# Designs tried in a protein design run: designed miniproteins, single chains, continued (3). Part 58

Each design is a single chain, and the fold is of that chain. pLDDT is the mean over its residues in the fold that is shown.

## One batch from the design tools (miniprotein)

Design m9995
Fold by ESMFold2-Fast:
Structure m9995 (fold): chain A 86 residues (1-86)
Amino acid sequence: SAKEEFEKVAEEKFKEAEKEAKEAAKLLRNGGFYKLSVEKVKQLIAEYRKAFEENPDPSLIPELVEEIKKYIKEKKKEAEELKKLA
């Protein structure tokens, strides 16, 4: 069930990204920041899901995790900097 492992990891990482995006949007009073951040993570998951379905390479799972974590980290930094300007 490599597909089940992929979907579980994708769901867990998406929930983490959604939580971080909600907190950032509250700080910025900007729902657009939330929507854009969530949509980008959905796009990343969709791209990796397609790649995994065509060739179920187990290395794609940790790669997806790293890409989502990296994206969340950069978006948190962006939100902190924008908050300082307000």
Scores: mean pLDDT 79

Design m9996
Fold by ESMFold2-Fast:
Structure m9996 (fold): chain A 81 residues (1-81)
Amino acid sequence: MLEEELNASAEEELRAIVELAREAGASEETVKEMEERARALVEAGMGAGEGVLLLMAVNVALKHGDFEGAVEILAKAVERL
């Protein structure tokens, strides 16, 4: 139960990142790249708390218009799995 609840929360948080990218004016290609990376993290069983840290880091990058940095943050997280 706890693992499923944590995984569901992580998926919702990663989905929020994609929505934030769209709101910030990211291109369709950037949004798709971020969605693919976020999906890979959820499928790999991202640990509790990692989703929150990723959301914060990506949100800061998006707020500053650093879409490439936001994609790299997600890509590096996938590489650590």
Scores: mean pLDDT 70

Design m9997
Fold by ESMFold2-Fast:
Structure m9997 (fold): chain A 65 residues (1-65)
Amino acid sequence: KLEKLIAAAEEGVAQGDLAVANAILGRTLAELGLDRATQIKIMKIFQDNFDDLEKMKELIAELIA
C-alpha cells in the first residue's frame, strides 16, 4: 500500500499541476480503501509538501508505518 501511495505522489508531482496531482492521489487513496481521516492527512501532506517530494514521501511513510 505504501509503495502505491509513493508512486501516486511521484506521478502527481511530475504533472506539475496541483489540481491534477490531487485527482491522481485521491483516486489511489480511494482504491487502497484507507479511512477518510487518513486520506485527509495524506492529502494535506501532499499539498503542503508539493515542492519537496523527498519530504512528502518521508511524511507519508511515517503516517502509515
Scores: mean pLDDT 77

Design m9998
Fold by ESMFold2-Fast:
Structure m9998 (fold): chain A 113 residues (1-113)
Amino acid sequence: SDVEKLLEEFAKKVHELGNLVQEEIEKRGLTDDPLARKVLEKLKEIFELVLQALDAVRAGNRDEAISLVKQALEKLDEVRKLLEQLGLMTPEIRALYDEAKKILEEVLKKLEE
């Protein structure tokens, strides 16, 4: 389905975002920073939520998928705030963040009327 394809694309984009954020954290010597660790933790939580949403869609559990996608969007906004606070919102990270958010918002629209 279109929703399954979009969730798979979102998972790929969040994985790419996590890799870029990890590289930028290491480059800036922020590996031991508690907020930097919190960003990586939240990105992992978002990835786990979207895999659960994909399973819910495949099982026909639309209401569960909607709930999981909404939770992922809330955590994605938390990630944005932390990235801005840490000064990690480079043009490359922002572009990938914006793309990931757009995909997940499109998933929610397709699951809702």
Scores: mean pLDDT 90

Design m9999
Fold by ESMFold2-Fast:
Structure m9999 (fold): chain A 65 residues (1-65)
Amino acid sequence: GEKSELAEKGEKLLLHDVPAELAREVFALFSNPPIDREAFLALARRLGVPEEVAEALLESIYNGA
């Protein structure tokens, strides 16, 4: 349905394509000192997460809060 288009646009994309490993790492970062954007993107690449998904996730956490 049309909802799939919105998922690709950003915020919904992370909910659709984010692997469980990345979600665990995000929660770990929340317990540690400030989230390092560069470190987070490097981690996402190691986990095989598309850069669009990683960027959307960071934006939702950092700017959406």
Scores: mean pLDDT 57

Design m10000
Fold by ESMFold2-Fast:
Structure m10000 (fold): chain A 79 residues (1-79)
Amino acid sequence: TPRQQQLQQVKIGFRAISYSTELDLLRRTNPSMDQSLLDQGFSQISTLKTMLKNNAPLSDIQTQLDQVNSIMQQIEAQA
């Protein structure tokens, strides 16, 4: 239903905010981390946020979320 789709988009939006906060903290507290990997993380999250703002198809949003999850796992492994 449209309401269920909105709920899913809101949940993905909260994940994007959570990941952005985590990356900001890591950038401030871990100066020895791979900055290019952090920049890639911010870029992927920015793309996800833009897709949410533009009401992209949920399938496309989910694909972008999977990319964000993948890069976040790589970043967290270095933390």
Scores: mean pLDDT 85

Design m10001
Fold by ESMFold2-Fast:
Structure m10001 (fold): chain A 92 residues (1-92)
Amino acid sequence: SKTEKNVQVAAESDRALEEIKKAIENSKIDPEKAKERVEEVLRRLEEIAKDAGPAGRTAAYMTALAGAQEALAVGAEEIAKMLRERAEKLRA
C-alpha cells in the first residue's frame, strides 16, 4: 500500500520548507552555506519526487516553489533562482 506514503510526503515537505526558510534567514550571515543547505533540501525533494509518484512530484514542486517565493520576499535572489530552476525539474 502507498497510502502511508502520502502522510510521509506531507510531513517531509513541511520539514523541507522550514529548512529552506531557515537557510534564507541564514543567507544574510553566510550565503554560501545557505546555498549548500538549500541544495541538500532540494536533493531530498528529488528523492520524494522519484519515490512517491505523482503526489510526491507535486509536493516537491510546490515546496520548492513556496521556498522560492519566501526567498524573493526577502531579496534572497540567488536562493530564489536555485529553487525556481529546480522546481520545474521536480515536476517533470
Scores: mean pLDDT 82

Design m10002
Fold by ESMFold2-Fast:
Structure m10002 (fold): chain A 63 residues (1-63)
Amino acid sequence: GELDRRLQEHLTGLLGLKKGKELSEKYGAEVEVTVISPTTVRITLKKDGKTTELTFTREELEK
């Protein structure tokens, strides 16, 4: 149902935020995390005027 979907989106968002923090610390970049589906996040890295977009599935975030 809708509630289950929202719970999955929330969990995926938390996993994406964890990954974003790791990437921000590793690369010294500004990070934006966007949940694009219950199982997928987009992480945008901004550094030295350059923007890089990375997409992670929930499986990739959990490993």
Scores: mean pLDDT 81

Design m10003
Fold by ESMFold2-Fast:
Structure m10003 (fold): chain A 67 residues (1-67)
Amino acid sequence: SQADADLALGRALMAQGKPAPLSEEVAKVTREIGLLLRDIGDHLDAAIRGLPKPPSETGYTPDIKPL
């Protein structure tokens, strides 16, 4: 399985390079991206349903100009 191979490679590289602070930054970035993707998903679901959704809790606002 490629996902397992990629994870094993990542762990081996981290163990050899010892990027402890980098692994913390990766976790923080992953969390922030996850929240942003949730907001995008919520807006997409509203578009599919044909109904407007309330503003996102993360502060993400799509650049849409209804006239």
Scores: mean pLDDT 59

Design m10004
Fold by ESMFold2-Fast:
Structure m10004 (fold): chain A 77 residues (1-77)
Amino acid sequence: LEDRLLEAIRRGDAEEAYELTYEYFKENKDNPARQAALMLRAAVIADELDRPEVLEAVIKALKEYMKENELKNPFAE
């Protein structure tokens, strides 16, 4: 799953990145360190490849996941 997500980010596929990020967060709901590491990795790759749309898709998936689970979004700035 993680490898597929990183490939989607590298390809600039915002829709697939959104879907796979949401699934990754559901699978790792009890591991906030892995969730944070994914966000950092996505930001680095998106910056290196000039793909801000993909980073936005990953952030949207995080926001939707947190909203559904009534969690506060630490990246809301």
Scores: mean pLDDT 70

Design m10005
Fold by ESMFold2-Fast:
Structure m10005 (fold): chain A 64 residues (1-64)
Amino acid sequence: SADEEAYREFKEALENAKDVWGKKTPVMEKALETLEKLIAEGKSPREALQEVGRLMAAETGAAP
């Protein structure tokens, strides 16, 4: 689904943050951990992206 594709792309972007945003900050590492934790807790990809998206928007200025 589109949500699953968006989840995979965003997770890969966070894993490769230096290549995507030119930096890998503690906030970005925490965003990846939060994303994985939410999925492990049974949240949908959409819900996980919504929670982490706001954090990353503030950190990168262009993430969402």
Scores: mean pLDDT 75

Design m10006
Fold by ESMFold2-Fast:
Structure m10006 (fold): chain A 64 residues (1-64)
Amino acid sequence: MSDAEQGKAASLVGEALRLSEETGEPFMTAMQKVMDQADKQFGLSDQQKQKIQQWAQNAQADIA
């Protein structure tokens, strides 16, 4: 994974964590919303979505 992809994934995870904290929704639900918005705005490939999802799952495990 490139440094740019890592930075983007970290940014999206951070947004999802904030959204989850603000709304009380589960982190993975917030992460899906953040990814859906990013896909609509920038166009994410299926591979990029899968990598971001995996990163989010790892982050969620560390929080739980």
Scores: mean pLDDT 73

Design m10007
Fold by ESMFold2-Fast:
Structure m10007 (fold): chain A 80 residues (1-80)
Amino acid sequence: SLAEAIGRAAIEVARAAGSEEAVRAAEAATRAALEVEATGVVTPEQEEIAREAERLVREAAATLSDEELRAALERARAAV
């Protein structure tokens, strides 16, 4: 699914950056996105989880070189 693909990319980027907090946030956001796909319902709590994950993963990605970021995204794509 699209949620699984995006979630995997976020998790791989967070792991590459070594950010335990970003990994946990990306995992929570992936679970929330999968629930939205299953139910068709978006809650304010799920939106907050997604925004926090986006911020933390963006900060984590900023610590990576272009090569490290590319490698993380390639690993995520291979898993889909």
Scores: mean pLDDT 83

Design m10008
Fold by ESMFold2-Fast:
Structure m10008 (fold): chain A 60 residues (1-60)
Amino acid sequence: SPLGKIQELIARHPEIREVAKKLLGELNERILDNNETDPEQIQKMLEETYKQLLEEIEKR
């Protein structure tokens, strides 16, 4: 799952933990504010968050 991939990424790169917390918090607020209930859309949003975390690692 995309969330599982994010958890594995944080385990391998603990330096991104705080960035991951912020991005996941922002994602959760967006889901709640827009009342997003589509599992496919939520999964896509989590996949985009995973990609952003990969880019954060590459910048370091």
Scores: mean pLDDT 81

Design m10009
Fold by ESMFold2-Fast:
Parts: structure tokens; sequence; C-alpha cells
Structure m10009 (fold): chain A 84 residues (1-84)
């Protein structure tokens, strides 16, 4: 996915409730064939809803966290786009 589309996905997620974002991220994790634990999902949700940095910097940090969880980043974001 293009970086601009990934940033737009984050912005759309930010409009949702915490529980909705958690459910979407959990489903995207399962469908991507990776396992992000609940504590990491809650941390990602917190970062989406309480931005401490610009969206581009957050996206880079998120991509690194996904890679550490053995997630395919491109597949994960494609699934997020479908779930939005």
Amino acid sequence: LLKEKQINIIKELRKKSRSEIENILQKASLESGCSINNDNIKEIVNQIQNPKEDDETFLLRLENALKESNCNVDTFFKILEVLL
C-alpha cells in the first residue's frame, strides 16, 4: 500500500471508539496470520487515539511493531482497509 493510504487508514481508525479499534486490529492480526498480544493491541490503540507524534512517524513505529509480531505489514494494512 502507498504511505498516503496507510496514513488515511490510521486517520479513519482514529474516528472509531477504542473497543472498535481493538476489534479491528485483533481481526486484522488473525487474518494476516500473525499474533499480536492484547497488551500490544491496547498500546497501538492508545497511540492511534492519543497521537504524540505526526502520522508519518507513528506509521514507521507501527510498521516496526508489526514486524516484531511477525506480521506482514502490507497484508495487515490491506485487511484494515477492508474492515474500515
Scores: mean pLDDT 82

Design m10010
Fold by ESMFold2-Fast:
Structure m10010 (fold): chain A 93 residues (1-93)
Amino acid sequence: GMLEAEILLGMMQIMIGVAKVAGTISDSMAKRFLKLAKELFDLVKNDIDFLKQLLDLMKEALAMARKTGVSESIIKEMEKLIKEIEEQLKKLE
């Protein structure tokens, strides 16, 4: 529901804030972030505002993951989810 989506988005925002302060993101943190992002995407597939916020957070997380040297398999899953979110936004707009 919407409350769950708001909680998931808030958790993701906190994780990105922590990663930005640390200047790094671990493989385990990237995996956890990706899991939360997938759960949020499933909840908000028809909500343009939530999808835009999710996309922005995913792009920030991907930039941090690439800079930190997170494993290629996780980076590819993050890239795939970004493309799925972008495609969903195109269908709604």
Scores: mean pLDDT 87

Design m10011
Fold by ESMFold2-Fast:
Structure m10011 (fold): chain A 94 residues (1-94)
Amino acid sequence: KYLDEAIKALQKALEAIDAGDYERFVKYLEEASKALRKFLEDNPDLPEEVRELIRQALMDVNVAIEAARRGDRELAKQYVEDALSNVEKAKELL
């Protein structure tokens, strides 16, 4: 539920940055971050490996927002791709 929302938002963020739409890019990353935080709140008894992957994805999202704010499109995109990979791996472990 929340992981699927996060994956969808991260994918939309990648589409937005490829289109040069930094405003939508940041908006979708904020949506992904919110979904990931709600996932951690709803699931306090998660395996530590899953919790660590979600925390890493949240850090990646924050770095991507900062990179985009500075105009570092390629760096922002790389961190979104890393976040997406971490969320997908977390989902696979559930």
Scores: mean pLDDT 87

Design m10012
Fold by ESMFold2-Fast:
Structure m10012 (fold): chain A 93 residues (1-93)
Amino acid sequence: MLEEMAAIIAQYEEGKLMIERKDEQTVEAIERILEESKKALEEARKFAKEDPEGAKEKAEEAKKWLEEHADEFKEAREALLPALSRYRQRLLE
């Protein structure tokens, strides 16, 4: 009886760790995309003071980079929501 309860608890703990690890990777991907986007915009802003034409080119590069990574951003965000919902259900059961 007690051994069966211990086995069930261990299975829940293992499941929690796997879900948390997957969620963490998704969060890290979102954070990385946002951080890179902010850096690109900040660089474009710095160039605007010294070289308006160079600043425009940097801004276009930043926009192109965001467009190239738009699918990754969308997928990472969409993947996080179902994982969080499943994690909450598992904790409440």
Scores: mean pLDDT 54

Design m10013
Fold by ESMFold2-Fast:
Structure m10013 (fold): chain A 94 residues (1-94)
Amino acid sequence: MEKLEKAGEEFLKELEELAEEAWRASPVTGHELREGIEEIREALEEFKENPEKGLEKLKEELDEMVRRAGPEMQPRVRELAEKMVETLEELREE
């Protein structure tokens, strides 16, 4: 799980950077993204215990965060979410 912890930490950092950028443009969008980050942290912990269930929850939380990001941030959040899911699916198959 060392690779999972490193990848998860890196993605959480990228999400936090996006949330900061969103806060400068829209405090509402920034707040929604920051709340989403905490849900993603919880899903990553569940992924360590149950990869199938954790990945399903992670996909749901990422989809929710993309929907709440608003039209300007949505493409960037979606791109990061897709990359995160792809990376975690690959790590699950190891």
Scores: mean pLDDT 77

Design m10014
Fold by ESMFold2-Fast:
Structure m10014 (fold): chain A 77 residues (1-77)
Amino acid sequence: GGILDRIEIIEYGKKLGLSDEEISAAGAAWYSAGVDPEAGIETLKRAGFSEEQARALTEAAIGATPKEVVETAKKLS
């Protein structure tokens, strides 16, 4: 996605009270969706998410808007 989508993830994540790590995870999940979901799962696991949480967030990110991915990340944290 473009730089505007990344800015939207950061700003909306901050508005919802997500940590910098959670915002980074949401961005990684969204970026990987539809391209390489398995790479997204690995990135989320390195950020401290469980495999279940990483798969749930990455799956939810496929076809989702930037805001929807941020909302899912908040529900999993």
Scores: mean pLDDT 76

Design m10015
Fold by ESMFold2-Fast:
Structure m10015 (fold): chain A 62 residues (1-62)
Amino acid sequence: PTEAEIITGIALISYAVIKLAVEKGIKPDDKFIERTIELFEKAIAAGDPLAPEYLEEVKKIK
């Protein structure tokens, strides 16, 4: 896998945790959301074409 794919994979796992928390009615930690946003921004910088869409989804939760 490329560096971009690895970074996106890690960001997607973090995003899945955020989505699960929201589904369970638990407010995700703002710092955890910010860190997840940073991971997707890093994935965009590394050239992943799907990362921008996921970044927008995370921003909607914050």
Scores: mean pLDDT 78

Design m10016
Fold by ESMFold2-Fast:
Structure m10016 (fold): chain A 69 residues (1-69)
Amino acid sequence: MAEKIEDRSKKENQLKFLEEVYEGVKALIEAVARTFERLHGDPEAAKAFKERSLKILEENYKKEVEKIK
């Protein structure tokens, strides 16, 4: 029941932390991909890196969210 504030707070804090980590890592992946493209001049390699890294991040994020819910 919503009456268990401590249990609810723990789940909310864990979800908030995961969301912050997800957004932070996503921003880093995008920044790294942009830097890679700029330095190496290979937009296809940069895009492949970004897509692969974002897919792994999304899969891990979904698994961690399911553990809390």
Scores: mean pLDDT 77

Design m10017
Fold by ESMFold2-Fast:
Order: structure tokens, then sequence, then C-alpha cells
Structure m10017 (fold): chain A 68 residues (1-68)
């Protein structure tokens, strides 16, 4: 129904926002994002030859950044 379609669009926009955040925050050359659950999005970014993992919690609105 319309609510399910809206929730899907919000999820797709959240993925794009996490990717953009990673690119800007880390000055990264590339970034990607993946939905792990309804409450968690993981991002990946490459900056200066290093790989970073971002974990975004949609409930607390907190972002954790880790070099891998």
Amino acid sequence: GPLEELEKLIQEYALELVKEYALKKLNASSASAEVVSETTIKGFAEADGKLYELTFDRVTLKVEIKEV
C-alpha cells in the first residue's frame, strides 16, 4: 500500500544520505551503503588508501566510524 511505498523510499533515501555523509565526512574517493536491518545501515568508504566502515543507527541517529 502507499505506506509501504513511502517506507521503501525513505530507506532508499537513507542509503544515499549515509553514502553522501561518508564521502563528505572522510573526504573519500568512493563510498557505498547497505541496509542491514530496519534500524541499521552500514556504509563503506575509501580515503587515502584506507577502508572505513560506518554504522548508522536509525533509532538513536548515531554514526560510528571504524577503520578496517
Scores: mean pLDDT 79

Design m10018
Fold by ESMFold2-Fast:
Structure m10018 (fold): chain A 70 residues (1-70)
Amino acid sequence: SKIKELQEKIKKLEEEAQQKEKELQRIVDEYLRQGPSPEVVERMRVEGTDLRKRAAELKKQAEELKKQLQ
């Protein structure tokens, strides 16, 4: 059904967003273990910015699909 297809798409988008957030957390944890330095912070910011943007886009798509189910 259309409802089932939308639910599966929402689930996939939310899972992908969660994976991006987990990757971001791993990068943060790794950089914290290596010690605080301007270079480590800058690299975390660059990689972290990309992951945050991708996670936000996936969450936005999931929310748009959720509105179709409500």
Scores: mean pLDDT 79

Design m10019
Fold by ESMFold2-Fast:
Structure m10019 (fold): chain A 76 residues (1-76)
Amino acid sequence: MEELVKKFQEELKELLDRYIAEGKKGAPPDERTRRALIAFLKKHLGLTEEEARRVLDAVGTPVIMEAFVEAQKKVG
């Protein structure tokens, strides 16, 4: 269980870093969705609030969701 969670976190971090480097950018979330996504990134990636905000502001909601789906496919 812990091993699968760790693999998912590592794969998700790698995908997000790659998408940021590739310049992928989607639409920004509304303020309510932004708060929920910041909390989600903090929980799943162990990011600080400032780091989570930077990732979200760089790529937007659609790219974050794409990374989560792709990370799940690779781990499960």
Scores: mean pLDDT 74

Design m10020
Fold by ESMFold2-Fast:
Structure m10020 (fold): chain A 87 residues (1-87)
Amino acid sequence: KLSVEELLEKGLALIDLLVKEKASAEEVRTYVQLFLQELKDEGYSKEEQLELIKALKEEIERRWREVDPEAYEAAMEVLDEEEKKIK
């Protein structure tokens, strides 16, 4: 089982790859949804999931908001929807 810090690194590497490959907004949404579903399937706690989502939102805004606004918006939409479902 990966730590929240290791999951953050994995999630950021996923977004970096999607941005580098010029993925569509739909592709970004799909891969972020799959990443978050993997957390549920592996039994990460509500607290661990919320901590990871908050950290991902902060790093994604810092790194890609200006670089790829469409990928940024797509990723943030999925993270916001998932955060609300968990709370």
Scores: mean pLDDT 86

Design m10021
Fold by ESMFold2-Fast:
Structure m10021 (fold): chain A 78 residues (1-78)
Amino acid sequence: MSKEEKIKLLEEAIKLLEEALKSDPIDKNVVREALEKLVEAGLMSEESMKKALENLNRTLLLVALHEAKRTLQELKAE
């Protein structure tokens, strides 16, 4: 995967996570799509995604959002 492709996946995942956090109740389909993009980008394992979807909560999504933003910033700094 190219650096540009990974950046695109992370930006899309971040937008989806922010959208999910604005919804109440949390839209599980939006979260699933966001986490699938994180798995494709190599930031998350499929096992971690399954556990996150089973234990879905706002704190977990905020942590995922923070990690995605951190990784995106590091990639753009290269």
Scores: mean pLDDT 81

Design m10022
Fold by ESMFold2-Fast:
Structure m10022 (fold): chain A 64 residues (1-64)
Amino acid sequence: MDGDGYLSKEELREFLARNPEFRPLADKDGDGKISDAELEAFIAEREAALGIDDGRVSIAGLMA
């Protein structure tokens, strides 16, 4: 993260890997792993909530 507050799919995956407390937001079965489909659904839900549609999630949106 370079201070712009946005995460690509790969950066979000790394963020969730390093911050397991946030995995339940995307990991629907709580197994500690996030499938590509779950990650894409999570990004789409966060983007809809924030009014963003470019395939990125803000850190503020992730924590809200």
Scores: mean pLDDT 62

Design m10023
Fold by ESMFold2-Fast:
Structure m10023 (fold): chain A 70 residues (1-70)
Amino acid sequence: GMVSADAAGLAVAGALARGEISAEQAQKAGREIKALGPVLSTEQVREAALRGGMSEEAAERVAELALRNE
């Protein structure tokens, strides 16, 4: 599915707020998401999160939450 960069960013912010990721991982993932433009696929969200240094589990969770909460 497709999600907005805002929904993806909120999913990353939510993970940070829950203590699932570090502030550095959140900042890097946010930059990677922003670089992909205003709309991206859930696979692009997952890949951006992985480039941000998140685990595969955390990256999949962020992508899933971005889609479900859009």
Scores: mean pLDDT 84

Design m10024
Fold by ESMFold2-Fast:
Structure m10024 (fold): chain A 75 residues (1-75)
Amino acid sequence: MTREEIEAEIRKVLSEEEAEKVLEILDEVFSRLDEMSRSEALAETHRRAREAGLSRKAMTYLELAVLELWEQRQA
């Protein structure tokens, strides 16, 4: 799935406010994926999601998006 497809899906299923927060965290984590293990990327994602006050639904979509982009970058 492309970054653009991930953004479209997130904007479709989350509120505008949560979608913007999720996409901001996603882009920041993604910029650092080359420097992180899978567990470090997930830990950082969970930390940022808690600090941003994301719902469980928003956090789940963010986690799945981070994993998708991490796998694509490691392939």
Scores: mean pLDDT 80

Design m10025
Fold by ESMFold2-Fast:
Structure m10025 (fold): chain A 67 residues (1-67)
Amino acid sequence: MEEVARALAEAGPEAADAAVTAAASGMSPKDIARVGKVDEATGRALAEAGPEGAAANGRLAGQMLGG
């Protein structure tokens, strides 16, 4: 979870938001990775986490960016 959130934070707030939205919408791991500018493993983790898990990762990434 924290590793995925960190990858989203490194991608930036717009990319992180897009990746979380894509994961919540049921997009493929490859599409999530491309939209979020993260690696395919991170995209897969977001897809497998489901909507609530994706939202939790987005929240953690937001805290990392705001800190």
Scores: mean pLDDT 76

Design m10026
Fold by ESMFold2-Fast:
Structure m10026 (fold): chain A 54 residues (1-54)
Amino acid sequence: MTEEEKNAQKALDLEDKINNGEFRNGFELGRAQSEYNKLVKEYKDTYEELKKKR
């Protein structure tokens, strides 16, 4: 797995955790959303490719 794929997979994992309500504190949720947005912005093409495989 490349660093790009690793970071894109991390974004997918964060999306899953956010959608499953695993962040019960608003601060933790906000931090997770910020990290997710940053990873998607930087690794957009790889993120979209991994998302298509699901």
Scores: mean pLDDT 78

Design m10027
Fold by ESMFold2-Fast:
Structure m10027 (fold): chain A 81 residues (1-81)
Amino acid sequence: NAMKEKDNQLAKKIEESYRRVLEELERAREISPDGAITVAGVGAREFEDFAKKAKELGYTNASKVAQKAAEELRRLRDELR
C-alpha cells in the first residue's frame, strides 16, 4: 500500500522536523524570550498548514502528527510569555 507507506514516511519526517524546531527553540531561548516565542509561533503555523494539506491528501497519520506538533508548539509559545 503505497499510500500508507508515504503517510508513515511523512509522519516520520514531521517528527524529525518537530525535534529540529524544539532544538532551535532551545537555542533561541538562550538569546531572547522574544526569539523563542517567534520560533514556536512560526513552527505552529507551519505544522498546522501541513496538517491541513496532509488531511486533504488522505495522509491521516501525517496530519495527526503535524496537528499534535502545532498544538505543542502553541502551548510552549504561551508558556514563554
Scores: mean pLDDT 85

Design m10028
Fold by ESMFold2-Fast:
Structure m10028 (fold): chain A 99 residues (1-99)
Amino acid sequence: MKVVHTGLLVGPQDSPEEVYERAKELAREAIEQGADVLVLTLLISGSEETIERQLEAAKRALEEEGFEIVDEKRETTTSVAGNSSTLLSVVTITARRKA
């Protein structure tokens, strides 16, 4: 069984469609490498709504490329810059290739 680890940095200006396309490319690269399991680490910044929207886009991309999501872990912290605060989430998605 081959496990492929990859990562994706997502900023508050990235669209869900951009995240979807990037995650789709990473899933395809993992398949090309012979992955049975893909561990995708997402570093996402933004509001809670933005993080959830972008996370769902990434998950949809993995599922469309033939992966089943078997685990999701999320760690969130608050980043403060001047008068603004932004959530920073590290999300680890473990996905298994569908038969």
Scores: mean pLDDT 83

Design m10029
Fold by ESMFold2-Fast:
Structure m10029 (fold): chain A 72 residues (1-72)
Amino acid sequence: SAAAARAEAMKREIAKFKEELRKSKKSQKVILEASGALNYLGSVASKRVGDEELAKKFEKKGEEDFKKAEEM
């Protein structure tokens, strides 16, 4: 029936949309994890040159990025 064909088409579109959302979330998580790692490297570099204030700013940003990744 026409109604059955429309229901199947709608199910397929919903499934595709869910898969796109899943891929988007995975990409965002990887980017946040990479950002967190780079910010921690910035903290280490700042400590090496004696800039403790800058080191704390990098560390805080890294912690925020990793926390956001874990919440996804």
Scores: mean pLDDT 81

Design m10030
Fold by ESMFold2-Fast:
Parts: structure tokens; sequence; C-alpha cells
Structure m10030 (fold): chain A 68 residues (1-68)
């Protein structure tokens, strides 16, 4: 899937800059994408909400690190 491949490539480029906690969040996002794809690529509203929450958590972590 293009979206999963793009996310994997983006994550690989960021991994050296991520903390273990940020890597864990990124891996949870990846696992959720893989689960959705395995089911035919259509996310439920609950999965969309979970994905948004995880992305916001990762973004906050990166922003906090940059502000320090």
Amino acid sequence: SPALEEFRAWLASLRPSLTPEQQAVADRILALFERIEARGGVATPEEVAELVALVQELDRGIAAARAA
C-alpha cells in the first residue's frame, strides 16, 4: 500500500532522531495501519480516532523535543 510504504520510509528517516517512547508510538501507528490494510484498507471511525490520537501524541513529543 502506498500510504503504508510512505509511512515506513518516513519513519525510517526519523528513527535515529526518535526517543524510545516516540519509537513505541510510531510502531503503534504502523501496527494500526497494517491491521487496517490486512482487513481491506477501510478504517472504522474508532480506528481513525485512535490513529489521530497517536499521530498527535507523536507530534507533541517531537515539538517538545525541538522546543527544548
Scores: mean pLDDT 77

Design m10031
Fold by ESMFold2-Fast:
Structure m10031 (fold): chain A 67 residues (1-67)
Amino acid sequence: GALLEELRERARRLLEELAKIIKELLPDAKVTVEERGDTTFVLTVETESGTTVRTLDAAAWAAKLLA
């Protein structure tokens, strides 16, 4: 529905902004934001010391807020 589409769009923009901040703080880091399927986002940060992957499920968080 329209509400989930707006949530997805806003979540994407927030993650893109977070990726920019991380890149500014760690210029040598490779930072990517990926949209997967319905409502899942993946943030990947690659540094000299290793790779960190964080997954955000916007639908799961919306369900918790409405419960």
Scores: mean pLDDT 76

